# Designed miniproteins, single chains, continued (5), part 83

Each design is a single chain, and the fold is of that chain. pLDDT is the mean over its residues in the fold that is shown.

## One batch from the design tools (miniprotein)

Design m19069
Fold by ESMFold2-Fast:
Structure m19069 (fold): chain A 73 residues (1-73)
Amino acid sequence: MELSPEQLEAAKKAEEHFKKAIEAFEAGDTKKALEHLEKVLEEAEKLEELGAKEAAEHAKALAEKAKEVVKAA
């Protein structure tokens, strides 16, 4: 279950964008939060293409749920 260097890079970028999305949302910047969540989805697609399907599905689920929370706020 070790990620390749390329998969690990994409996973870390997804985590960074997710963290930035939460910080932006807490600061009241819903537009910036949504922009970062879109970038999480982009990195999740890259993870899927690289064969890290479980990590990609997890990232997509988190980003989609977070987008719903941001839109509902």
Scores: mean pLDDT 80

Design m19070
Fold by ESMFold2-Fast:
Structure m19070 (fold): chain A 58 residues (1-58)
Amino acid sequence: VEELVAEAKEAYEKGDFPRLYRLLKEIARQDPEAAERFLATLPKEVADVLRDILESDL
């Protein structure tokens, strides 16, 4: 899971949003706590948008 989180952070830094979304879904499936921790490290505005997308993808 830590490897997926590191890869998601790199995708965010590069602006690769399609990759970021795929990685976040995988992290949430394996460890929802790790997904929330990662989102907490992002700016509030970005984290809120990503949380909304994850909830919509239920």
Scores: mean pLDDT 76

Design m19071
Fold by ESMFold2-Fast:
Structure m19071 (fold): chain A 122 residues (1-122)
Amino acid sequence: DDDVIDQLKKLYEEGNYTEAKLLALEVAVEVSRELLEKAREYLRAGDRQRALTFAVNALTPLEVFAERFGKKKVLERIRRAIKELEAQARRLADASDAELEAFIEEAERIVEEIAEELRKEV
């Protein structure tokens, strides 16, 4: 949002690049968590295909961050995780709601592990 963009701009102008990267990372993590929340909302609404799609897409904000800041090893890990989750999602078309919730929980676990790894590299 505008407040975050203004804060990022100020940090870059002050030469506080580490603080700017940390703020950008926390924004990416918050967007990833919002996508996971949307996945659960779609699952509760019976939109199983959107639930699966939003769970996989929850890794995209972290992929964008890792690419933008040259975190090549983490970027490769994220891209592998996305491909693995995409393959799992294709097998879950006729799965139970409990299996889809477990899939969303697995995507959430991956998001939090990658977020912590990225925080250690900033």
Scores: mean pLDDT 87

Design m19072
Fold by ESMFold2-Fast:
Structure m19072 (fold): chain A 93 residues (1-93)
Amino acid sequence: HHMREVPADATEEDLKRIAERLGISYEELKKIFDSIKSPEDAEKAVRELLKRIHPDAKKTLVNGVPVYDPELGEAGELLAAAFHAYQQLKAKR
């Protein structure tokens, strides 16, 4: 139904779908999440991922005003939600 929302009880399949939405593999997504040890690491990971997904969109100027693809913000929110879901899955060992 809502492809942009990550449920609190997200499954591994949901995380794979989020990775596809972000244009990366699930293995790469897990590697990114496993590297996050602090808020600074999380911000760095999000910035690097967004650069890889839509590097050109961040350079766009329309009538002298910088315009970003709305999907860039959506991808960032989706990544944050996916990270929380991934932590929940790991906690359920």
Scores: mean pLDDT 60

Design m19073
Fold by ESMFold2-Fast:
Structure m19073 (fold): chain A 120 residues (1-120)
Amino acid sequence: MHPSIERLLELAKKASEEERALMALLVLVALELAKKLSVEEAIKILDEFAEKVKEKYPEFSEIIEETLELLKELFEEKVPLEELQKLAQEIGSLVSSELLAEVTRELEDIIREVSKKIEE
């Protein structure tokens, strides 16, 4: 297992439920970017997404930054898509569906902007 994946899983296990929901969403966005974009474009859009998430949830800036840096390392080292899919599923399993849906709804406008950039 890649060290950054192992670190993300350990962070998720120690995180609060709300922190886990934000981590899960960042990993899901990273996975979608990895499927459709070059490494450089994926990192740029993920960075912009994380900054907007930090503006919405400044109390969680530290966990958002740690998650972002680890995800950037996975992109730069060209970790297989299958490993990112497993990571998304494992972190997602640690979050209630209700809380993940709530956080996704609160960030809907930010997610929509990311989706537009992927389509362009």
Scores: mean pLDDT 84

Design m19074
Fold by ESMFold2-Fast:
Structure m19074 (fold): chain A 56 residues (1-56)
Amino acid sequence: SLLEEARRALELGEEALAAGEPGAAATSFWHAKQLAEQAGDEELARRAEEGLRRAR
């Protein structure tokens, strides 16, 4: 489902940040945000947005 894909992308973004890979993290968080917005999950979209800010 879109929500499960969004959660996986969010998790990958967090893992990439922990690994010191901000570029990979930004890609994953952007993907998570797109999927969360399509699914109508505003909380997940906000978490992905926060991840993007951390990945800059």
Scores: mean pLDDT 86

Design m19075
Fold by ESMFold2-Fast:
Structure m19075 (fold): chain A 80 residues (1-80)
Amino acid sequence: NAEELFKKALELAKQGRVKEAADYIIEAGRQLGNEEIVKLAEKIKEASGAPARMATIVLAEGLLKGDYEKAIEGAKKYLE
C-alpha cells in the first residue's frame, strides 16, 4: 500500500499541498520501515516555497518508480 500513498503524495505535491503530501510519504516510509524516507519527509514539512514543493515532487515520483536512492538524493538537493 506504500505505492498508493506515494501516488497520493505526488498528486497533492503537484497541487501545491506540500505538507499533506509529506504526511503521506511519512506514513508510506513507516509502513516500509525506511527511516531515511520518514526523516526526509519530516524535513520537507519544515521547509517552504518552491524548494519544498520540488523536493516533494522529486521524492514522491522517484519512490513511485521504485528508485529509492535516486529519489532521496534528488530531494535532498532542493533542501540544502
Scores: mean pLDDT 85

Design m19077
Fold by ESMFold2-Fast:
Structure m19077 (fold): chain A 80 residues (1-80)
Amino acid sequence: GEEAARAIEEAVAELAKKSESLTQEHVDYGREKAMELAKKGNYQGLASLGAGVAEAGEELKDEEAAELGRRAAEIGEALA
């Protein structure tokens, strides 16, 4: 719902700007998909998306990308 969408937007604003590996296109695409999933109530999909972003961030050694993914996964899991 709206609360999950707001939490995602806040996490993106805080962390995506500090990420060295995420391009603006990656940020825009990921935010759009996360917001779509949150608004539709597909919290399992949101958790899966967040887990994938966290894994990619860890592989790239980008702590901000990994943290952004973890926050999205936690939001999805909490509301699932």
Scores: mean pLDDT 76

Design m19078
Fold by ESMFold2-Fast:
Structure m19078 (fold): chain A 84 residues (1-84)
Amino acid sequence: MEREELAEQARRVGEAAALVAEAAGDPELAEKIRELAEELARLIREGAPEEEIRRVAEEMEKVAKEAAAKLTEEQKAALAKELA
């Protein structure tokens, strides 16, 4: 996969995770996830060392997991409708 394609995929994953955070009622966490996704996309596009890319990706996964853990059953249903 070309670096630009990987960067775009990182942004899409980040946006999906940010929507999870917003559904959980945490807009500050959503903003943090979007910032991490933009940083990850930039590092990929610039050809940064794999270790730096992995570090940012791991941080984004961690905060995305925290956001998902906050969702109630009703919020999960609402998010499914937003993502469909």
Scores: mean pLDDT 77

Design m19079
Fold by ESMFold2-Fast:
Structure m19079 (fold): chain A 65 residues (1-65)
Amino acid sequence: MMAEILVEKNGARKPLTFGEVSPEIEEMINEAEEAATEAAKEGRLEEAERLFEETMEKKLEEREK
């Protein structure tokens, strides 16, 4: 598992906040992790963290509306 900081920072917080990750939310997380992991592999660690956080926030905001 790569991007451990991103997983613990957002993963631990998001499951606790939402109680359980539904299939829809899991897909959003997977998409955000893909983007973040790709950036991290390219050496853009700060970009990876920001991409994961921002992508999740945007998708969750649309979901909760």
Scores: mean pLDDT 61

Design m19080
Fold by ESMFold2-Fast:
Structure m19080 (fold): chain A 89 residues (1-89)
Amino acid sequence: DREKKLAEGLRLYSEATDLASQGQALLARFKRGGSPEDGRRAAELFERAYELATRAAKLFEEVGSAMAQSARGLAEYARKLAREARELI
């Protein structure tokens, strides 16, 4: 069911975007003198965003959606920031 895969991919992509945004806010707070807990929480949010964006990319690839490239880009971005957050704590 192509339509269901596209809908699920869009849902996962949206959720990954929200998690990455939350992670950015926590990482920025941590870098400005926030607690190690902020850094750890940011890493967890980016790790979850990477998981969801990777799943979205696979669904978009299966249905031939151009959104697959955007989802892969989000996954790479989240993975990079998760590593950065882990290295700073």
Scores: mean pLDDT 90

Design m19081
Fold by ESMFold2-Fast:
Structure m19081 (fold): chain A 57 residues (1-57)
Amino acid sequence: MTVTAAEVAEALGVSPATVQRVVEGALAGRSQREIAEELGISVATVSRTIRAFVEGL
């Protein structure tokens, strides 16, 4: 399924820029913990963002 950064951002209560950074980190092979630490968000938010992009909303 194709979801946009804006759709994921609205569903999770984060900015589209945060969603974009999470996706970039995941594609670069970073762990969810590393992405969370770099962006100052919870690991749960990172996990939800990745799942929303992979599975669709």
Scores: mean pLDDT 75

Design m19082
Fold by ESMFold2-Fast:
Structure m19082 (fold): chain A 66 residues (1-66)
Amino acid sequence: MKLLVKLSGDVQKQIGLVLRLLGDPNVIVTRLADDELLVELSGTPEQQKELVDELKSDPNVIVTEL
């Protein structure tokens, strides 16, 4: 699936999230802007849902499913 991810909060929090996503072998990240990422998920439906739920639990992250 594809996600549009908008980041808020401080620069250190944003960097930490980007590094977390880049470390996942089932995730492709394309940076659209300093605070906006296109995230492409592979792997199982369960793995994809767990990552979406993780991202949605962060108050500094806005996730839109594409």
Scores: mean pLDDT 80

Design m19083
Fold by ESMFold2-Fast:
Structure m19083 (fold): chain A 94 residues (1-94)
Amino acid sequence: MVPLLPAAEALRQVAELLEEAAEALRAGDEQAAIRSLVAAKLVASTSDDEEAKKRALEAIDEVMALIDAGDLEAAAEAAREAAEEFRREAERLE
């Protein structure tokens, strides 16, 4: 059983992975972006806060849906905005 992460730590790690995804999307590297988003989903799923987990997973799914639609610019911006929001929330929880 993977130990649950405190919400602040999980959100910080998710934010870092979303920033990596945003940079990959701006570079046109869809595969690198998808790898970072999959890692972000795994980290989010280990959060000890169900609401934080739900919000993170919803944001990641939105970015992945934009990639599937072929809108890499919108996907990159959504990932960047979500990363900034989750970084602020992680700081607030500490």
Scores: mean pLDDT 85

Design m19084
Fold by ESMFold2-Fast:
Structure m19084 (fold): chain A 63 residues (1-63)
Amino acid sequence: MREEAEELIKKGEEYAKKGEYDKAVEAYREAAKIYREIGDEEGALEAEINAGLVRIQKAVSTL
């Protein structure tokens, strides 16, 4: 499960780099769910922060 969450973080980074912000946010949210399931609250919070940053990036890109 932890490796799956780490892969989702990497996919989120790749999607964000390509400007596919909605897919990036979804990948980070899925990673956060997995981190919470395994009791890694720090990993979950980090994933949520990354999702939030991507949402901000999307908003800035539409300005």
Scores: mean pLDDT 82

Design m19085
Fold by ESMFold2-Fast:
Structure m19085 (fold): chain A 86 residues (1-86)
Amino acid sequence: SEQETVDEVLEKMKELLELMGAEEELKKLVEEAEKTEDLEKRKELLKEVHEKLLSEQAKFRELLARGEVSEEILEYEKRIKELYEK
C-alpha cells in the first residue's frame, strides 16, 4: 500500500540522515512527516527532504561514492524517487 511504502521510506530516511550527520533542518522535516496523519502532507515533506539531499548534500554523494550507504537505504532512495516521478 502507499501508506506502507511511505512509512518504510520515512524509517529509512531517518537512518540515512543519521549516517550523513545531516543538518537539523532535514531531521526536523522527517520528524514532522512522522507526526503528520495526512498521507499527502507526509509525501510532500519527504519530497522536500529528498530534493535537498540530492541538490544540496555533498555528504550524501560522498557516502554513496564510498559505498558507506547500506543496500537497504539505497533501495529506499529508489522508492522515494519512484514516488515523486508520477
Scores: mean pLDDT 68

Design m19086
Fold by ESMFold2-Fast:
Structure m19086 (fold): chain A 57 residues (1-57)
Amino acid sequence: LSEEEQKELLKKLKEAMEYAIKNKDVSTLGAAKKEAEEFLSPELLEEFKKYLEELKK
C-alpha cells in the first residue's frame, strides 16, 4: 500500500474501532486489529494502537 492508501485505511480502521468499542463487537475489533497489523507501516500501526487505548478509557 502507498502512504496515502495506508492513511486512508487508518482513518477507516479508526471509525471501525469506535463502532466496535461502542457496540462491544469483538469480531469487528479483531478484524480491524488484524487488518492494521497486516497493512499499516510500523509508525501508523503505533498510532492505531495508541488511538485504540484512548478509546478504551
Scores: mean pLDDT 78

Design m19087
Fold by ESMFold2-Fast:
Structure m19087 (fold): chain A 62 residues (1-62)
Amino acid sequence: VDIDAVAEKVAKALVENHPDATDEQVRNIARAVADALGIPEEKRDEFAEKAVETYRKLRAEA
């Protein structure tokens, strides 16, 4: 699984649907998505942080 590519897709969807989301909200949603996709538990926090980072960058650009 390409964690970076999946995190980017999650971040884009969240920018479109929840542009005012807090970092904690984005992180929690990303963790739920990681669980649904079967990402290993030890990688879920890394995935969530990548989603938060990408969300911040995309939101700042537009």
Scores: mean pLDDT 79

Design m19088
Fold by ESMFold2-Fast:
Structure m19088 (fold): chain A 67 residues (1-67)
Amino acid sequence: YREELIEFLQREAGLSREKAENAAEAMINGDEEERRLLVELLQKEHGLSEEQAERILELATKAKESL
């Protein structure tokens, strides 16, 4: 899930590997509100759709549960 989230962020948001890893780490270790805010920022900065945002939240939640 963590690696899938990183790859999704690189592919869909155009983030570098380092930025995608940092974003994934923040989402996985953050609470629900922090995760939502980070996804909103990515939508605004990179033009992600609502469907893509929902997928990111799903992957981040599953990655957190796998820690």
Scores: mean pLDDT 80

Design m19089
Fold by ESMFold2-Fast:
Structure m19089 (fold): chain A 68 residues (1-68)
Amino acid sequence: MNAKELLEEAKKAYEKGDFEKALRLVSQALIIDPKNKEAGDFLVELLRKLGYDEQAEAVKKEIEKRIK
């Protein structure tokens, strides 16, 4: 499974309310493709949805550094 497939499965898990599965899958997508902004943005949204605001801001900052 490549980063795009992992992100697609993460979005499906999110639609079903399985936030834990969505978080795991999007994290794996970012391990494979650390510069994937779509996956990074999705991870930030998931972390905020789960109440991990500090972790969400840390991830956002890391992604912004990798994309510039």
Scores: mean pLDDT 79

Design m19090
Fold by ESMFold2-Fast:
Structure m19090 (fold): chain A 80 residues (1-80)
Amino acid sequence: MSEEELEREILRALAYMAIALGKVSKDPEGAAKDVLKIVKEMIEKGYTEEANEVANLAIEELSKIDPEVAERFKKEYEKL
């Protein structure tokens, strides 16, 4: 695994953990903030497809907990 491949997988894993933790702890705002930061890092590094996949999953999962937080996340993601 190259450094780029490893970094891509680490960022993806961190995003998935942030979503899962937000669901378990019932902290959708914290999860949205953490995932948005990771997605922004992915975009800056050229991992646009992975960023889009993670963002879509976050919107879907957060909307089940707090639709208002999911909509704010979507709006912020669309600005990136």
Scores: mean pLDDT 82

Design m19092
Fold by ESMFold2-Fast:
Structure m19092 (fold): chain A 61 residues (1-61)
Amino acid sequence: MSLVERFEEGARLNEEAAEENRRLAEEDPERSYQYESAANINRVGAEVSRELAERKRREEG
């Protein structure tokens, strides 16, 4: 497995986790703030992973 593939997988998992946390925030008002915070963290993680994948592709290409 290449580092690019690992970073792309990391981005996908973080994006899915962000979507899930946004959904949970809407379904559970008592924990809405915590889920929204987690979704924001996961969104940032996805962005970082995508940037790392792009940089690694440039190094390999």
Scores: mean pLDDT 82

Design m19093
Fold by ESMFold2-Fast:
Structure m19093 (fold): chain A 64 residues (1-64)
Amino acid sequence: PLAVDKLTDRQFEVAAHLARGKTNQEIGDELFIKPSTVKSHVKAIVAKTGQPLPRIVAEVRERL
């Protein structure tokens, strides 16, 4: 199974913005959450999937 299939809707949304090259600040501004909250979502995504962030971002990019 792909790491992307383990993501919640919100986690996929954050990962999709990262796949588009956005910073934590830019994602926070678009989603109306703090950059620290975006960073917490990123940590949760990595912990949940067991995969490094670049791999998750690459899988999400293929879905966009």
Scores: mean pLDDT 81

Design m19094
Fold by ESMFold2-Fast:
Structure m19094 (fold): chain A 58 residues (1-58)
Amino acid sequence: VDELIRQLSDPDDDVRLQAALRLGELGDPRAVEPLRRTARTDPSARVRIAAGLALSRI
């Protein structure tokens, strides 16, 4: 989980996208606040959408 949370801050959009999706699959509540931040603030619409979908699984 900690590795995936760090990857939400990666410079590569694809890395952040995959991290958001994996955090949703794991369903760990430690990911809730990092995913909320990403869904609100990420510059990539793809990543924001993925973070929102991940939150719906937790």
Scores: mean pLDDT 81

Design m19095
Fold by ESMFold2-Fast:
Structure m19095 (fold): chain A 114 residues (1-114)
Amino acid sequence: EEAKKKADELIRKALVYLSQGDYEKAVELIEEAIKIYKDAGLEPPATVYSTLGNAYLELGDYEKAVEYYEKAIKLEPNPTASQYYNLAVAYRKAGDTEKAEEYEKKANEIALQQ
């Protein structure tokens, strides 16, 4: 209970730093929150990993952006077109054109699904 509350407070602070463009501080706080979740035997929510992916993408660490977007998608019951699109952008910036095209196609398929 207490551990989850502390981790959630760190995530809220990280979102403020992200809105201010302080991506390094946001990453630090989110990684600390993930550690608190895991040390307490709790699974971090998918949104925590997608936020970390966004921060790494803005920092230019495209390999880590890919890693955390993939973790978020794996944990998400209904991944959105936006999540696959962000993963595709990260793959393209990392130099993996084949994976980028694959996930761009997946994002478009989901966006058109009625």
Scores: mean pLDDT 87

Design m19096
Fold by ESMFold2-Fast:
Structure m19096 (fold): chain A 87 residues (1-87)
Amino acid sequence: KWKELVREAFKAAQEGKYEEAIKLLEEAYELAETPEEKADVLVGLAYILYKAGKVEEAIEYLKEALELAKDDPERKKALEEAIKTLE
C-alpha cells in the first residue's frame, strides 16, 4: 500500500508536481512500518526535493534515512555515497 503511494509520488514529480509528490511521500512514511521501509520513503523524499532544487533539504532527509539504515551495511553504504555526491 505505501509502495503504491511512492509510485504515485514519482509520477507526480515527473510532471513537475513536487508539492503533490511530497504529500504522497509523507503519507507513505506514515504507512511504512519498518525502519528500512521508512528509510526508502525518505530517500524518495530526498530525490523529489533534489529535483525541486532543494538540495540542502534533500541531504538532510538522506542523513535521516542513514540513521534508520545504520544496521543495514549495503543501504548505509549507498546512502553515504549519495550524501557525498550531493555535498
Scores: mean pLDDT 81

Design m19097
Fold by ESMFold2-Fast:
Structure m19097 (fold): chain A 90 residues (1-90)
Amino acid sequence: VSEEAITYNNLGAVYNNLGKFDEAIACYKKALELDPNFAEAWNNLGAAYSSQWKFDEAIACYKKALELKPNFAEARDNLAWVLSLKKALG
């Protein structure tokens, strides 16, 4: 993973912690433009989409994280949670 991709991923996490989900998403997308195989950035992008109730986008991101890292427990647990919420909401 490039150092620049790590920097954007970390910046995204800061925005996410501030509740600035659109800015977080932009940072995570920039990290993924620099390194499309950055599984942690896919997981973080999914979490930001989930926080905006964009469950289909979140599911796609978590699945991509798991495709890259099949043993990624956080992404697996996040995917299960979002799938459960989507079923409960319709």
Scores: mean pLDDT 87

Design m19098
Fold by ESMFold2-Fast:
Structure m19098 (fold): chain A 94 residues (1-94)
Amino acid sequence: MVILQGKGSVPANSSLNIPFEAKKGEKYRLHLLAENQPLLLNITKSDVKEPIKVEAGVLKVIDFTATEDGTAYLTLINPTSKTANFVYILEKVE
């Protein structure tokens, strides 16, 4: 089940938080495409312990499990000097 999808931009040397409601023990799959710049991804309240490197132009698919209930964030970090464009789909896995 797709729970969130969209596209956006992260300004140079900044970050963007995309909120979603997490439930402890639920499994999710994130499809993330960084279009023009590499990004770093953090997922709060999840079993993702370290930032994930997302290469420009390469679709990244990330499976994760929520470790806590409440508002979690997909945190997209742009360490580059240029605006980064991205597309994403977040789905809940049964």
Scores: mean pLDDT 89

Design m19099
Fold by ESMFold2-Fast:
Structure m19099 (fold): chain A 65 residues (1-65)
Amino acid sequence: SEADEYFEQGLIAIRNKDYETAKKYLFKALELDPNHTLSLSLLEELAKELNDEELMKRVEEFKKK
């Protein structure tokens, strides 16, 4: 699916330590498929790893949708 393609682009960006691009692609995957659990889990993990409170808040907001 297109959501899976964006998820894969997010993984590539993380490998390259391009975390802003990773966030962009992972949120695009969730916009296309709100139940894309792999993208949601990866965003949660990224937020914890980076200690990114704003990203954590965005992920929690998205879970309410």
Scores: mean pLDDT 83

Design m19100
Fold by ESMFold2-Fast:
Structure m19100 (fold): chain A 90 residues (1-90)
Amino acid sequence: AASQQIGANTYTVDWDAFKALGLKVGDAILIKPSTGKPIIAAITEIDEAKQTVTLRSFEDGKEYTLVAGGGITALNEYIKGVFVKAEINV
């Protein structure tokens, strides 16, 4: 399933796939928006009850939110010196 941007800094994610990948606070993910630059961000908070994730960008410190309803894929690669565990394609 494809992810969507549903707010200025909010994207959808496959929650079950996110959990299956073993992602935790401190892990980095890559967001590839349909327009604009890729975003590398660290997970700062996971809310299991709401199925939401809060992220902080490595480039500019902006906060992003993931909510259920999209996709995610394992990556496990170093990008610009950061180990990125997964990617979200919008």
Scores: mean pLDDT 85

Design m19101
Fold by ESMFold2-Fast:
Parts: C-alpha cells; structure tokens; sequence
Structure m19101 (fold): chain A 74 residues (1-74)
C-alpha cells in the first residue's frame, strides 16, 4: 500500500541517519544493532496505532535519540 511504502521510507531514512550518528560517536556493532532493534519495535507500535508519517518520523527519531543517550551512560 502507499501508506506502507511511505512509512517504510520514513523509517529507513531516520534509521540510516541515526546509525550514521551512532557510528561517528564510536558505538559498537552490538550497540548499533540495539538502537536499530529498539527503533524498529517503536516503529511497529506507532504504525499499528495509525500515526501519520510526520508524527511517526518525529516519535521514532525521539526514541532513537533517547536510546543513544541511555547507551552513552553505560
């Protein structure tokens, strides 16, 4: 569906941007995989809740940044 393609595109763009940021910060492959999995889980939940692409982009981005900050504390 058009919505599924648009939402998937939004997720891939946000995920690639945050992974690049995490790589530049020196995160390990395991930590990057943890960030990606957490973002994918959040994306699935928000998609099921019927959020718009704009709202989903904002919330997935916020969640990914929060995971990065939590991993920095360890």
Amino acid sequence: SARDLELTGVFLKVASELVEEAEKLGFSEDEINEILQSMADKFAALRAAGLSPEELRAKVTEHGKKVIEELKKK
Scores: mean pLDDT 84

Design m19102
Fold by ESMFold2-Fast:
Structure m19102 (fold): chain A 98 residues (1-98)
Amino acid sequence: DLSRVENLTVTGSGTTATVTATVTGPAEEALVVVYVSEAGTGEVKIGGEKVVKGGETATITVTGLTPGQTYGFGATAFDPETGEVVGDGSEAAVVTVT
């Protein structure tokens, strides 16, 4: 069975964004990694990471954002021991921080 990262939400505020995502499926633990892409540059960076148990919601605060800039956010879950992907990543969320 395939685990998934679901229910991705992003709330931008000035220089920060709060990202939440839930890991569903059979994985007992997952390292949720948030990726942030800047609109126009296409560069992707890690915004933050958190280990959660299956069925839990990860809450990750991304810092260092520029007010007025548009960013794409996505999350992928990894096995915290092996570093292998435990299933499908989230859909991307596009947010302009204000």
Scores: mean pLDDT 79

Design m19103
Fold by ESMFold2-Fast:
Structure m19103 (fold): chain A 74 residues (1-74)
Amino acid sequence: MDAAGKAAAEGGRRALREAEEAGASPEGQTGAALLAIGSGIDAGLKGKSPEEVRKAAEEGARRGAEAARRRQEE
């Protein structure tokens, strides 16, 4: 696996753990992990650096978890 793939996978695992620890629903946890991994992979495919891939994955995770929580509070 290249550096971008490794960074995306690491970001996804971290996103899943943080969402679970924050009490997100199973859908919220899955959404956060998928957005983290997808955002990281997309950045990697666009030729972004491993640092940018990691940041993209973290941002995707945060957006996914926040969107899930907001929907639950409505």
Scores: mean pLDDT 70

Design m19104
Fold by ESMFold2-Fast:
Structure m19104 (fold): chain A 86 residues (1-86)
Amino acid sequence: MKLILVYKNLSVTQQTAIVLQAIGLELEGYDVEIEINGDTVTVTIGNASEELVQEFLEEARELEKRGHEVTIKQEGDTTIIEVTFK
């Protein structure tokens, strides 16, 4: 399935951490595309497993508990997780 992760309002440190995580997924054999636009990073994973999607959903829920804004959208086999950092 397709997983789209949109991270908004990032500090330089947060942007670096997210990009390094995305590169790590690409090295593990995932089809990863990274787009950086100002303080926003979009990571698209074209061949995400159900397990990978669930792991990112759990991480998003933990970020929401920490006070960040989280929006989750499902469209067919595509999951979109948007996180806006405080």
Scores: mean pLDDT 87

